# Designed miniproteins, single chains, continued (4): the designs that were tried, part 105

Each design is a single chain, and the fold is of that chain. pLDDT is the mean over its residues in the fold that is shown.

## One batch from the design tools (miniprotein)

Design m15874
Fold by ESMFold2-Fast:
Structure m15874 (fold): chain A 90 residues (1-90)
Amino acid sequence: MEEAEKLLEQGRKAFREGNYDEAIKLYEKAIELTGGQNPEALLNLGRAYYAKGEFDKAIEYYRKAIEVAGDSPLALRAAFLLREVEEKKK
């Protein structure tokens, strides 16, 4: 969906600018437009929560990204990031 892709680009820009709350809102809109089936938006939402120190939410969204992405390079990336957050919580 072209609109969801634009929201992802805007969210990534907000994230790079350190505006994590705006990035979260933009990624949530991209997820809503895809009925929860956007693994890239889920991965980026997890990253934004991680950047805010909200590790439980980061873990939740990385797990969702893995489940939606299936057997793909994005799922492997999400699994790696999930492990890093879990180790940091110890």
Scores: mean pLDDT 84

Design m15875
Fold by ESMFold2-Fast:
Structure m15875 (fold): chain A 91 residues (1-91)
Amino acid sequence: SELDELIERTRKALEQFLSKEIVDEIVKALKSLPEEKQRRLATAMLAAADAYRDGRLSKEEFLETMIQAARLLGADEVAKIFEKALEELKK
């Protein structure tokens, strides 16, 4: 499906700078959301990952953006995963 293709593109973009384990947790949490929220959050993740790759966002700014986007959509489990990634970055 178009949504499955979007999620796969998002997975590949995230795997370039997050561990496979973290990305697998993100994708699992994402797939537990209603389809419209999956589409919105995956689109936001892909756009932010592209901005990070292009040097327009730092890794910290990327993670903070994802936490805010996930919380705005009520995707609290996704937000928690990004919060853990941000804590690891600050070590």
Scores: mean pLDDT 86

Design m15876
Fold by ESMFold2-Fast:
Structure m15876 (fold): chain A 62 residues (1-62)
Amino acid sequence: KEEEGLKKAAELVREALDKYAADTEEAKKIVEEILLQLDGDYEGLAELLGIKDGVKRIEEAR
């Protein structure tokens, strides 16, 4: 896709998820901020990351 903003957000979320097991609260904060930046479009972001359920579960767990 040509949405560079969405791709950049995907990279940040991917990094946050990598740290989720080690630092749950900090990872949640980062992911939540990114999702807010996308106006809650976590579904589109999750599709791009290939982790649709993962992103949704992090949002629900906060």
Scores: mean pLDDT 57

Design m15877
Fold by ESMFold2-Fast:
Structure m15877 (fold): chain A 63 residues (1-63)
Amino acid sequence: GMMDELYKESLSLPGFVRGRIMELASRAEKLGDEEALKLLLESAKTKDFSLVLEAEDRIQKLE
């Protein structure tokens, strides 16, 4: 699933970035927010970490 793909992509990132992405991904999964998961997956693939901030803002507004 998307969580497994995100974890695999995150393995190429520094540990602190991977930790933050996976924490946000867990929160997005609990909310059923597939768009936040897509943003996190794209950030891991492209290394565009502005997408992590966008996903975090989205998740915080839904919590």
Scores: mean pLDDT 82

Design m15878
Fold by ESMFold2-Fast:
Structure m15878 (fold): chain A 85 residues (1-85)
Amino acid sequence: MPKTPKEIMLEAAKILKETLGIEDSISDEEIVERYLLKLGVKVDKEGTRKFIEEIIEILKKTSLVPEEKKEEAIKRLEELLKLLD
């Protein structure tokens, strides 16, 4: 079954939380809501693409996690982007 934009956003938020080690501090839904407001996008294909691209950029710039962990997370996020095509 094809994943909905919302399901893809929630999976991306989960990847971000796991990678930063903040799994229990904030819900996946709250992460999605905060970034949708920051980026001014909606729960649709284009908004989902922009949301994932923002998460990838955050992970590239962070010094909080090892490089191998960032690379694995970015790869998972890039696979989610392919689901939008």
Scores: mean pLDDT 80

Design m15879
Fold by ESMFold2-Fast:
Structure m15879 (fold): chain A 67 residues (1-67)
Amino acid sequence: SKEYYEKLKEALEKLYKEGLISEEQYKELLEALEKAEKTGDDSILSEALKKYLNEEQIDKLLELLSS
């Protein structure tokens, strides 16, 4: 849903502003999120998260999404 993608964008922006992910990681993930939203293919996003984020960064993202 659009709400889900907006929540993901906010979570990624917060991680970047808190210095938990790099500018490059943030930009790559935003690009993947935009592609997933436009195509409806969430595998694009999940593959990008696995590629660009380590386990600790994924855990922080999931924590933000659960709030």
Scores: mean pLDDT 83

Design m15880
Fold by ESMFold2-Fast:
Structure m15880 (fold): chain A 86 residues (1-86)
Amino acid sequence: MKVTLTYKGLSLEEKEHYLKIAEEYKKQGKKVSVTISGDELTITIEGLTPEQAIAYVLQAIGYELEGKKVSITISGDNYNITIDYG
């Protein structure tokens, strides 16, 4: 599975926190892509198991900060699910 998270309005410390989580998945042999554009941080992780994809989405939802926006896209072979928060 592939999960793409786009965060907007993050502080530097918040960006470092999410980048550290992505780096942990990279150490597990997952394909990780990071793009920073202005105040937006986009992280894509490929090769997740369903359990890992759920855990990563729950981290994004659980770490949604007041006044911040997060867009979550989950891609399987035949589906895309997009959830927008904030």
Scores: mean pLDDT 75

Design m15881
Fold by ESMFold2-Fast:
Structure m15881 (fold): chain A 70 residues (1-70)
Amino acid sequence: LAEAWNNLGVVYSNLGQLNLAAQCYEKAIELKPDFAEAWNNLGVVYQNLGQLDHAAACYEKAIELKPDFA
């Protein structure tokens, strides 16, 4: 389930395991490409890792899928 992968990513993010969190969000997106929350969460992880170009791409996708997002 895409939601389960997204939730696992949130747990890893809270534990500070950002690379594992990114992998979980990527899996959620693989299963549900229109999952705006997973795109936004992946953007936050990349931003925290200092990968700003990747973060921007993820946020742009989240906004595209949910135009009133943030």
Scores: mean pLDDT 85

Design m15882
Fold by ESMFold2-Fast:
Structure m15882 (fold): chain A 87 residues (1-87)
Amino acid sequence: MSKEEFEKEVNAALAIMITSVLKLIDEVDENSVRLLKQAAEYAKKSGDKRALELVLETAEWFLSKLPDNHPLKKEVEKLIEELRKAL
């Protein structure tokens, strides 16, 4: 495995692990949204479709839990748009 291949696999694994932790916590706040953004960055760096899809599913789940007037809703919507463009 090359260094570049290893880095892509590590980024995909980090994205997947963070999404698993977020689903376990089952809470949407500023801290969990920050972790979701980190997972999205790792997924984008990996170029791994499964990692991108898992982060997107988690972001859509976050959006479903946020009320219409929540400050974090716009941040999560923007993240979903970015993830869809990366797929």
Scores: mean pLDDT 83

Design m15883
Fold by ESMFold2-Fast:
Structure m15883 (fold): chain A 68 residues (1-68)
Amino acid sequence: SPADQRFAAIKAELDAVVAQSRAEGLSPEETIVRLSELTAEALARITDPELAERVLQYTLEKIREIEA
């Protein structure tokens, strides 16, 4: 579906920002800030509440992984 394609694209962008932050040697806190900013930008453009919830849940999962 178009929503699945949009989620896949956003997921790839979130994955890329985490990988880039790690490559730059950023702290977990700095990585979470970058991830949160990108997520907020993505959510501001989403009108579909189901897609928004999927993006938010994925972001929270990634934050937990970064803090581990």
Scores: mean pLDDT 88

Design m15884
Fold by ESMFold2-Fast:
Structure m15884 (fold): chain A 55 residues (1-55)
Amino acid sequence: GHMEELKRLEDEAIRAYIRGDYKKAAELLRKAAELVEDPEVKQRMLESADRLLSL
């Protein structure tokens, strides 16, 4: 379901971040944000993705 896909995308984003692949981590966070219905959580995830691209 959507919750399982969200968890998978979050786990993949964390692994990308750990290996220093910030572009892929940002991409995965943006995909995860699309599955989030809470607008505040969605905005924070998108802002986090943008910050990763600035590293």
Scores: mean pLDDT 84

Design m15885
Fold by ESMFold2-Fast:
Structure m15885 (fold): chain A 71 residues (1-71)
Amino acid sequence: SQIKEGIEVALKDLEKAEEAAKKYGKEKVLEGLDRLIEEAEAAAKAVPEYKKELEELKEKALKKKEELEKE
């Protein structure tokens, strides 16, 4: 499933967000996190089968965004 693969890739990318922020700049990574949050929320509404996984992805992205904004 494209959605399941997308969730797995996004979760892996979140683990690298701090490294990405140091390499590409915090603003660019925050923009990426905002897009991910919006996409995860939209996908959770469109595909109820993956709602739990998408909500978890959204929560992790929101937490990572908050952590980066404090630095």
Scores: mean pLDDT 82

Design m15886
Fold by ESMFold2-Fast:
Structure m15886 (fold): chain A 80 residues (1-80)
Amino acid sequence: MEKAKELIKKAKELLKEGRYEEAAKLAYEALKEAAKLLDVEREIGAILRGIGLLLDAELNGDYKGAAEELIRMAEELLEE
């Protein structure tokens, strides 16, 4: 839990600095940490969705959108 929150905070700082690719990658790490709180099926589902967002960003260049969505997903998992 604490590690996921720390990663979210750092990803938000990178996003504010315009470092979108780094923010998205770190937000994905935060999502993986938060997903450990779920059962295995939900954890796998969250990780696969996160990978899909990163892959889409690599193809279209929208790392800002990917970072914002990954941060939101990680925060939602920590609230559930």
Scores: mean pLDDT 84

Design m15887
Fold by ESMFold2-Fast:
Structure m15887 (fold): chain A 71 residues (1-71)
Amino acid sequence: MLEPISEEEMEELLEEAREALRRARAGEEVPSERLVGLELRAIAAELEGADPEKVEEIRRLIREAARLNEA
């Protein structure tokens, strides 16, 4: 079984997702590769048994950033 993702790694991922959303809300284009990378890391965290509520929050932030990036 893969080692579960640490709370520190989850907090870092959450911070990166929040940063991406802040940039998108400021009208800055967030590279799609960055958003895809964050989404893949969130999926990996979920598979490793991370807190489902934190994973969903991270994914929600990424989806909102992507939506604003398309506007």
Scores: mean pLDDT 78

Design m15888
Fold by ESMFold2-Fast:
Structure m15888 (fold): chain A 75 residues (1-75)
Amino acid sequence: SELAVRAARLIVRWATEKGVDPEEVVRAMGKALGVEADDLESLIEAVRKLVQEGVDPVTVIQTLADAVREVLAKA
């Protein structure tokens, strides 16, 4: 399922359009997933791996959305 990957890309784009630094968004999302991610492609690889290992795509998407909400609240 590419649902979580597609959602991650859309969330990063949305946050960037809100004026947040893409690198800050990616790092916050990576931290929320428990992974080190310095760029969007590293984050996407981590998302894909988690889903392939049996993590619910909806749970991944919710975790990413919550991380972005926290970044926006601090800005």
Scores: mean pLDDT 82

Design m15889
Fold by ESMFold2-Fast:
Structure m15889 (fold): chain A 78 residues (1-78)
Amino acid sequence: SLLEKIGKLTAEAMKELDEKTALRVAAHVGRAILAYEEGNYEEAIKHLQEAIDIARESGNDKAVKALEEALQLVKKEA
């Protein structure tokens, strides 16, 4: 499913990040998933964007790419 793909991409991103940064990313992705399940695509996109911004601040390009792919999947389904 789309949510399974988002989960895999998020796990890939978290693997590339330190524990504190990974937890911050996970919190925003979790909120994005909840918003998506409620049909609130605008809020889902906002929370994924916050997760991407955190990953960019960490300087980890692999994590950023995985989260950007997750965002594209949400935008395509919305």
Scores: mean pLDDT 85

Design m15890
Fold by ESMFold2-Fast:
Structure m15890 (fold): chain A 55 residues (1-55)
Amino acid sequence: SEAEVTRLLVERWPDLTPEQRAEVLRLMTEYVASQLAGDEAARQAALDRIRAVLE
């Protein structure tokens, strides 16, 4: 869920490497772009990839 990913992001952010932070920001950009385009499948894929980086 978005709430779960947001919680993980807040908890993990201080401990992420610069490379992991850059990847999360890139995926967040993809998430926003997908949301604006109405592409629910791409939005969900971006959210799932963010979760994977944070786990």
Scores: mean pLDDT 84

Design m15891
Fold by ESMFold2-Fast:
Structure m15891 (fold): chain A 55 residues (1-55)
Amino acid sequence: MSVEEELEEWAKTKSPEEVIQEAKRLALEALAAGDEESLATVVRWTLEFAKKHGL
């Protein structure tokens, strides 16, 4: 499952706070791996999610 699909599945079943925490973990993993594409995807998705939920 892609990082986006994983986050979207979590968003369906978890609280917004839990989703943000998981997204932060995925962003740190991508940063550590030098995966700029996954990092950019996670950051962008997380900011939009937080904005929609007033976080």
Scores: mean pLDDT 80

Design m15892
Fold by ESMFold2-Fast:
Structure m15892 (fold): chain A 55 residues (1-55)
Amino acid sequence: PKAVVTPLSETKVRLESDGPVTVYDVDKDEEVVLPAGTHELDVNSVGGISAEAET
C-alpha cells in the first residue's frame, strides 16, 4: 500500500495511507497495524513505520 508521512511538528506526524500500515509502538514494544486513512502519530512513541509492498 501507498503511505505518505507529513510532519506536523517535532513530535507529531500525519500518516495517510491507501491500505494497512504497520507501526512499531515503542512504549508497548509491539507492532500495531493501522487501517487505511489518516492517523496522527507521536514520533517519540513510534520506532518504525512500514507499508507492505505489492511486489
Scores: mean pLDDT 69

Design m15893
Fold by ESMFold2-Fast:
Structure m15893 (fold): chain A 93 residues (1-93)
Amino acid sequence: KEKKLQEAVEYLKKELKEVLGLSDEEAEKLVKGILGGTEEDVKAAAEILKSLKEKEKLKDLLRLLVEARIIRSGNEEYREEALKKIDEIAKEA
């Protein structure tokens, strides 16, 4: 539903700024790129992802994306399992 999508988007923007240190503009472009925005949004998102990879922050981004999707779906039962799997993969890498 639209309200849950908005809550997930606002959560993601806030956490992208607080956890990953992105600017308001970078967080907005990354979210728009992930949601399938314009070619410009997708290109900007790709550059931000490259920067996050160089800073070893992709695992943190993945955790935030999983959390946002759980908020959107309303299915919170799988949150802990998904986050645990991300942590295990990050440790093995």
Scores: mean pLDDT 71

Design m15894
Fold by ESMFold2-Fast:
Structure m15894 (fold): chain A 64 residues (1-64)
Amino acid sequence: RERSERQLARGEFEREVAANPSAERRRLLTAVVLSGGDLARAEALIEELDLSPEAAARARELVE
């Protein structure tokens, strides 16, 4: 919910993807990182990367 917490969560996900790079986690991280905190951009990336509804919900939480 805080900016610092969101950035830390993203950093944690980035390390998790590096250690265990599942396709779904990589897409989720890509949507969050490339959105730059912009929800509209995140929505476009969620559709472009074809995220599951669960992953899409997580990405929205991390971007907001």
Scores: mean pLDDT 69

Design m15895
Fold by ESMFold2-Fast:
Structure m15895 (fold): chain A 76 residues (1-76)
Amino acid sequence: HMTPLERLEKRVEEAVAELRSRPDMTIEELKQAAIRAAQELVDEGEKLGLSDTEIGRIVRRLAEEAQRIIDEKRAA
């Protein structure tokens, strides 16, 4: 029995795991994939009736984790 918010949080974990599983991606490809994932999360959150504040927090988490992956790739 998952809440809508818990479902989106799980989707963020899955999106981050997918990005991390693709070391072959360029920084630009990672940015585009993260943008697409963020757009999908916004659409899903709106359909689930989540507030702009809740959706914004979920999107921020994805953006922070995607930025970390990009920074790690730049440092390599």
Scores: mean pLDDT 83

Design m15896
Fold by ESMFold2-Fast:
Structure m15896 (fold): chain A 81 residues (1-81)
Amino acid sequence: MREKVEEMVEKALEDLKGLEEYVKNSTKLSEEEKEKLLEAIREARKMIEEAGKMEDPEKAMEKIREAVGLVQQTAKEVLLK
């Protein structure tokens, strides 16, 4: 259980890093769209880091899912233009 949480944290942080790099280098996103996505990525990163410190693996996994959901929701809102 702990090993799975550690793997999820590492994977989620890696995915956020890749997304952040993509957003920063994108020529198709407006400045406002980039700012919104980067803000969501920063908040998600904090949530994932907090999840990694949780003693309860079920709560940690739920927190990671919430963080990923935040980024997905923000991306959906940005793409709805």
Scores: mean pLDDT 80

Design m15897
Fold by ESMFold2-Fast:
Structure m15897 (fold): chain A 61 residues (1-61)
Amino acid sequence: MEEKAREALLKLLNTEPSQREDVAKEIKKELGDNARELIEQVAAKLGLPPEVRERLVSLFE
């Protein structure tokens, strides 16, 4: 799960902002209800700023 969440986060970071909502829906379907928590954990481990982390996590509700 962590490895998939890491790949998912990298995919989001490399995606155009206008496409991130669609990519986030795909990730949520793959990772399930824990997608938000997994993305938050990986973003924290990578040292992303809080404002960036919050924007990414908001895509997962």
Scores: mean pLDDT 78

Design m15898
Fold by ESMFold2-Fast:
Structure m15898 (fold): chain A 62 residues (1-62)
Amino acid sequence: MLEELAKKIKELFPTLSDEEARAIARELIKQGFRLEESSEVEFRIQAARAYIRLTGKGPVIV
């Protein structure tokens, strides 16, 4: 799960390092996020929120 989720996050944010992508994946897992039960939109929103929290920079959800 974690590695697959990290790969998905790296697809959304290709400039992230593998370590950063895994950190975001861990954050989502800690929140009880389940990729199989989430829509693509929900995943993108949660990943963006985790990215903001870890980097202090906000991808705007439009």
Scores: mean pLDDT 72

Design m15899
Fold by ESMFold2-Fast:
Structure m15899 (fold): chain A 59 residues (1-59)
Amino acid sequence: DPRVLKMFKFIKDNKIPLTDAHVRQLAELAGIPDEQIEEVKKQLEELKEKYEKDPSIFE
């Protein structure tokens, strides 16, 4: 989902902690409905783990 990738880049570049409050605010700005927030948080955590192992995946 390109919206989730955009959120992840924003979080990474601004060093924002992956709290429920921050994920909710960013999801709202990206036009993602509240019922998808849990899924978005999971995807962001997976992207963070992948990025920590291999930063080149976003180059």
Scores: mean pLDDT 75

Design m15900
Fold by ESMFold2-Fast:
Structure m15900 (fold): chain A 75 residues (1-75)
Amino acid sequence: MDEKLEAARKELEKNPQKREITLLEASVAVHEMAIRLDEIGLKKYPEDKEEIEASLERHRAGLENARKQLEEVKA
C-alpha cells in the first residue's frame, strides 16, 4: 500500500513543478470543501453563526491565495 504512495512521491520529486501544482490543487479542493461545509453549518447551526462566518472568511482567503499561486505556477 505505501509502495504506491512512495512511487507517486518519487515521481513528483522528479518533476517539482508537477508536485507544486498537485499540492496547490489539493489545497484548492480542501478549501472548497471546507467552504461548502461551513455554508451547510450556517443553515444547521445558526447559533454558531459568528464562528462559522469567521471560518468561511479564513477558507475563502485561503482558496483565493491557493488559486493565485496555482495560476502563477501554471503560467
Scores: mean pLDDT 79

Design m15901
Fold by ESMFold2-Fast:
Structure m15901 (fold): chain A 73 residues (1-73)
Amino acid sequence: TITGSPAEVLAWAEATGDEDLYIDAVLAQMEAAFASKLKDAKVGEVLATLRSKAGTFTITKTEDGIEVTFVPA
């Protein structure tokens, strides 16, 4: 079982090429970043939609962070 901060799990997923782990690590990092805003119903709805995985994820890593594009099915 892989444990660590979302950033550590993400780095490990990138090194191993495990796509499912990479997606889960990115979602965990997004949830951690938005934890202080989860009381906002709109933010909660967006995160719930992403967690459903009912669509296509395109994840692009940049030098300053990660860009996630989600297209619902």
Scores: mean pLDDT 57

Design m15902
Fold by ESMFold2-Fast:
Structure m15902 (fold): chain A 68 residues (1-68)
Amino acid sequence: HMDILAATPSTPDGKPLPAEEAAAFRQRLVEALLANLAGITDPDIRDLHRAVLRHLGVSDEELAAAEA
């Protein structure tokens, strides 16, 4: 039922997360999603990944470059 990954960025024990760890996790997540974007052929999945990346602050230009 609970999604602990949605609750905290990268805290396995679900409690205090250093700001550096949170920033590193976010950056890693962005990089992984951008890398995956080039391999996604399903338009709905691609749009979902783009929406998540935009929410995380990635530009439309960077998204277009990653997809190309």
Scores: mean pLDDT 67

Design m15903
Fold by ESMFold2-Fast:
Structure m15903 (fold): chain A 77 residues (1-77)
Amino acid sequence: SVEEKAEALRKKALEAGESEDRAEAMVLGALAAHKYAQGKLEEAAELLRKAAELFEKAGDEEAAEALREAAEQVEAE
């Protein structure tokens, strides 16, 4: 399931030394891609914005800005 894949991704990120915030951001980004594939554009954009906030909290402004731009593009569709 999507939830099982999300948990596996989170576990791998944490085992690789990522912070909790970065691991959660990566999971939310993957879930956003899944929602986008389903045509659920508003939900995908919301998940991308949430992931961006977590990357910003983790100090990764480049990743945060890229995800905010992606969310705007998705909502414009």
Scores: mean pLDDT 83

Design m15904
Fold by ESMFold2-Fast:
Order: C-alpha cells, then sequence, then structure tokens
Structure m15904 (fold): chain A 111 residues (1-111)
C-alpha cells in the first residue's frame, strides 16, 4: 500500500542517517557522503508521493529536508562534521513530520 511504501522509505532514511552519523564520528566523510546521497534519493521519492497526493505542507517539509541534506554534504566537504550531523538530524526530523502527515491524511480518507 501507499502507507506501507511511505513508512518503508522513512525507516530506510532513518537507518541510513544513523549509519551516516556513525561514519561522520569515525571520520569517514566519503562513506557519510555516499549515505547522504542515498538519503536524498529516498527523500525525492517521498517528495513525488507528496506531490501526487497534493499535500503542499508535506512537499514543503520534504523540500526543506532535501536542502538540509545538501547542506550537510557541503559541510562534510568543508570538514564541518558537527554541522553536518546537526543538518542531517534536522533533515530526518522534517522527513518524519512529512511522513506523519501522509499517514494521518491516508487514515482520514479511509473514514
Amino acid sequence: SLAERVLELLLEIQRLAAEAIEAIRAGDAAEAIKKLERIKELLRELLELAREEGDEEAVRLLEEAIRRVEEAIAALKAGDFAGAIALLEEAVDLAARATQRFLEALEARRA
């Protein structure tokens, strides 16, 4: 279902984010960037689902999440590991908030 796909995407984003933070803390910027690029791809899939459903607020939150991931990649390339972690945590929170809106909207349509 759409709800299952949205939840699957969020769980994969959260898993990759945890792994990226571990890579950053280990000083492995290359592995962290690789995981952040994968997170961007999954966020873009969520964004397209939000656009198809017409949820303008979910679209806004996901566009902000993608921007935060791009800023985190730039921070890693500049050697700002602490800034990269903070930006990634913000991106994951935005994605979780967008996903919660999706699940609530799907439940409302079932009623």
Scores: mean pLDDT 89

Design m15905
Fold by ESMFold2-Fast:
Structure m15905 (fold): chain A 68 residues (1-68)
Amino acid sequence: SDEEIEKELLELLKQAGEALKNKDLEKVREIIRQIEELARRLEEEGRHAMARTARSYAQLLRKELEKV
């Protein structure tokens, strides 16, 4: 369901935030890749809105990573 996907994305974002705080850039990159793979699968399933949401999260994380 969309709610379960949103919950998973929020948990990944929380983990990424902690990794950024600890300057664990490898972990942040790993999480970005996981979110992008999720977005790709959602796009293939026709869940375009959820795929865009996941990509937006990945882009947000990339921008934060560039600031470190």
Scores: mean pLDDT 83

Design m15906
Fold by ESMFold2-Fast:
Formats: sequence, structure tokens, C-alpha cells
Structure m15906 (fold): chain A 73 residues (1-73)
Amino acid sequence: GSRAVEAVEEARRRLAAGADPRALAAEYRKKVAELGKFATTAAVDRGGRTDEEVAELEAILYAGILGAIEDGD
């Protein structure tokens, strides 16, 4: 559905266009924190990934959460 998929696709497009993964993750995390307190506890398992790889996954994760919150509200 809807806003979560669109938000994830937009985040992926921004990353493909050369957006800084850490800055993008911080942007989406801030927006999630403003809309839903429990969603801010979401985390990516590092699992031996680099900081940049984790930031890319966090940007996608928080974009999806943001879209899902906006769809549910």
C-alpha cells in the first residue's frame, strides 16, 4: 500500500541520486519522532555493517515508518 511504499521508494531514489545516507536517516528519524514516540525505538541490527550501510538501512526504515504513520493517521 500507499504512503509507506511511496516513502521507501522516495528514500531509495534520493540515495541513488547521491544523498548522504547519514543526513537522510537523521531527517526521517526526526520526522518520525515528531509524529510517533514509540516508532523512535525502531533500530537496524548492525550485524557487522559499516556506519554508512547502517545509515542507508535506517533511512529506508524510518521513511517506511513515517509513511505508515501518515497512512494510519
Scores: mean pLDDT 73

Design m15907
Fold by ESMFold2-Fast:
Structure m15907 (fold): chain A 69 residues (1-69)
Amino acid sequence: SLDLLREAAENRDVITPEELEELMEKSDPVARSIIRAVLNERKARGRSPDLTPEELRAIAEAAEQLKAM
């Protein structure tokens, strides 16, 4: 559910990899694919795998838009 991603974005300052794994397991395949792409990009840039609430919200919105098409 995309609501789980939005809820996590509202209640956390940083989303850890462990929390992301739990959210991915409960989310739809589209959201999971986007999260994986973001994490791969961060790894390539040498950045932390932790997501910000804004990034998580953007992922939820992107997944919702793709599913609405």
Scores: mean pLDDT 71

Design m15908
Fold by ESMFold2-Fast:
Structure m15908 (fold): chain A 99 residues (1-99)
Amino acid sequence: MNEELAEYLEKLAERAEELAEEMEEDPETPEEAVELVREAAELLRKAAEAARKGDLEKAKELVKRALDLLNEAALLTPDLELQTRLSMLAIGLAVIIST
């Protein structure tokens, strides 16, 4: 269970990193939005490590912080496709922190 959660969080971190790279290539996307997504990816990687160690409370706290950053990035992102992908990542994180 903890290993499956850690793998899922690592996959979400990879998706966030890929999305940040695509956002960086969009001239209309603010640098601030890209930085928020990169921070979210780093928090998700740390959450995966916490989950692997069995610290589920710490993992959830890190996921909640990453969710907040993705929501802020979505608000700053004018491109509808990128905004939709940010929202899909945020939904994935919300499922993890909900019972």
Scores: mean pLDDT 85

Design m15910
Fold by ESMFold2-Fast:
Structure m15910 (fold): chain A 118 residues (1-118)
Amino acid sequence: KIEEIRELSKKEPTQEVIDKLREALKDEDEEVRLAAVEALGEIAKKYNIPEAIGALVEALKDESEEVRAAAARALGEIASEIPEELLPVIVPALEEALKDESEEVREAAKAALEALEA
């Protein structure tokens, strides 16, 4: 449930917590996947965890434009915390999101790429 997923963002970011959030990104309910993206973004903001950042990159390919836009926004919010060694994976994923059918996704991806340059 969404409440359980939001509680995961308050826990210590163990592999179990990351695995549960990654599983939530595959949920049939768009609201559950959105909550998982938000929780992963909060974890990535507080901790330098490549696994949480990788899960946000995976969410850029979600079937829902709302989930893809949320993932791009989360990556933009944490741009200063992203290790340079992850940029070869993250930058091409955001560049692909610039071609997204959704204007919201394209705008979020553009903002995230601009934040990575700052």
Scores: mean pLDDT 83

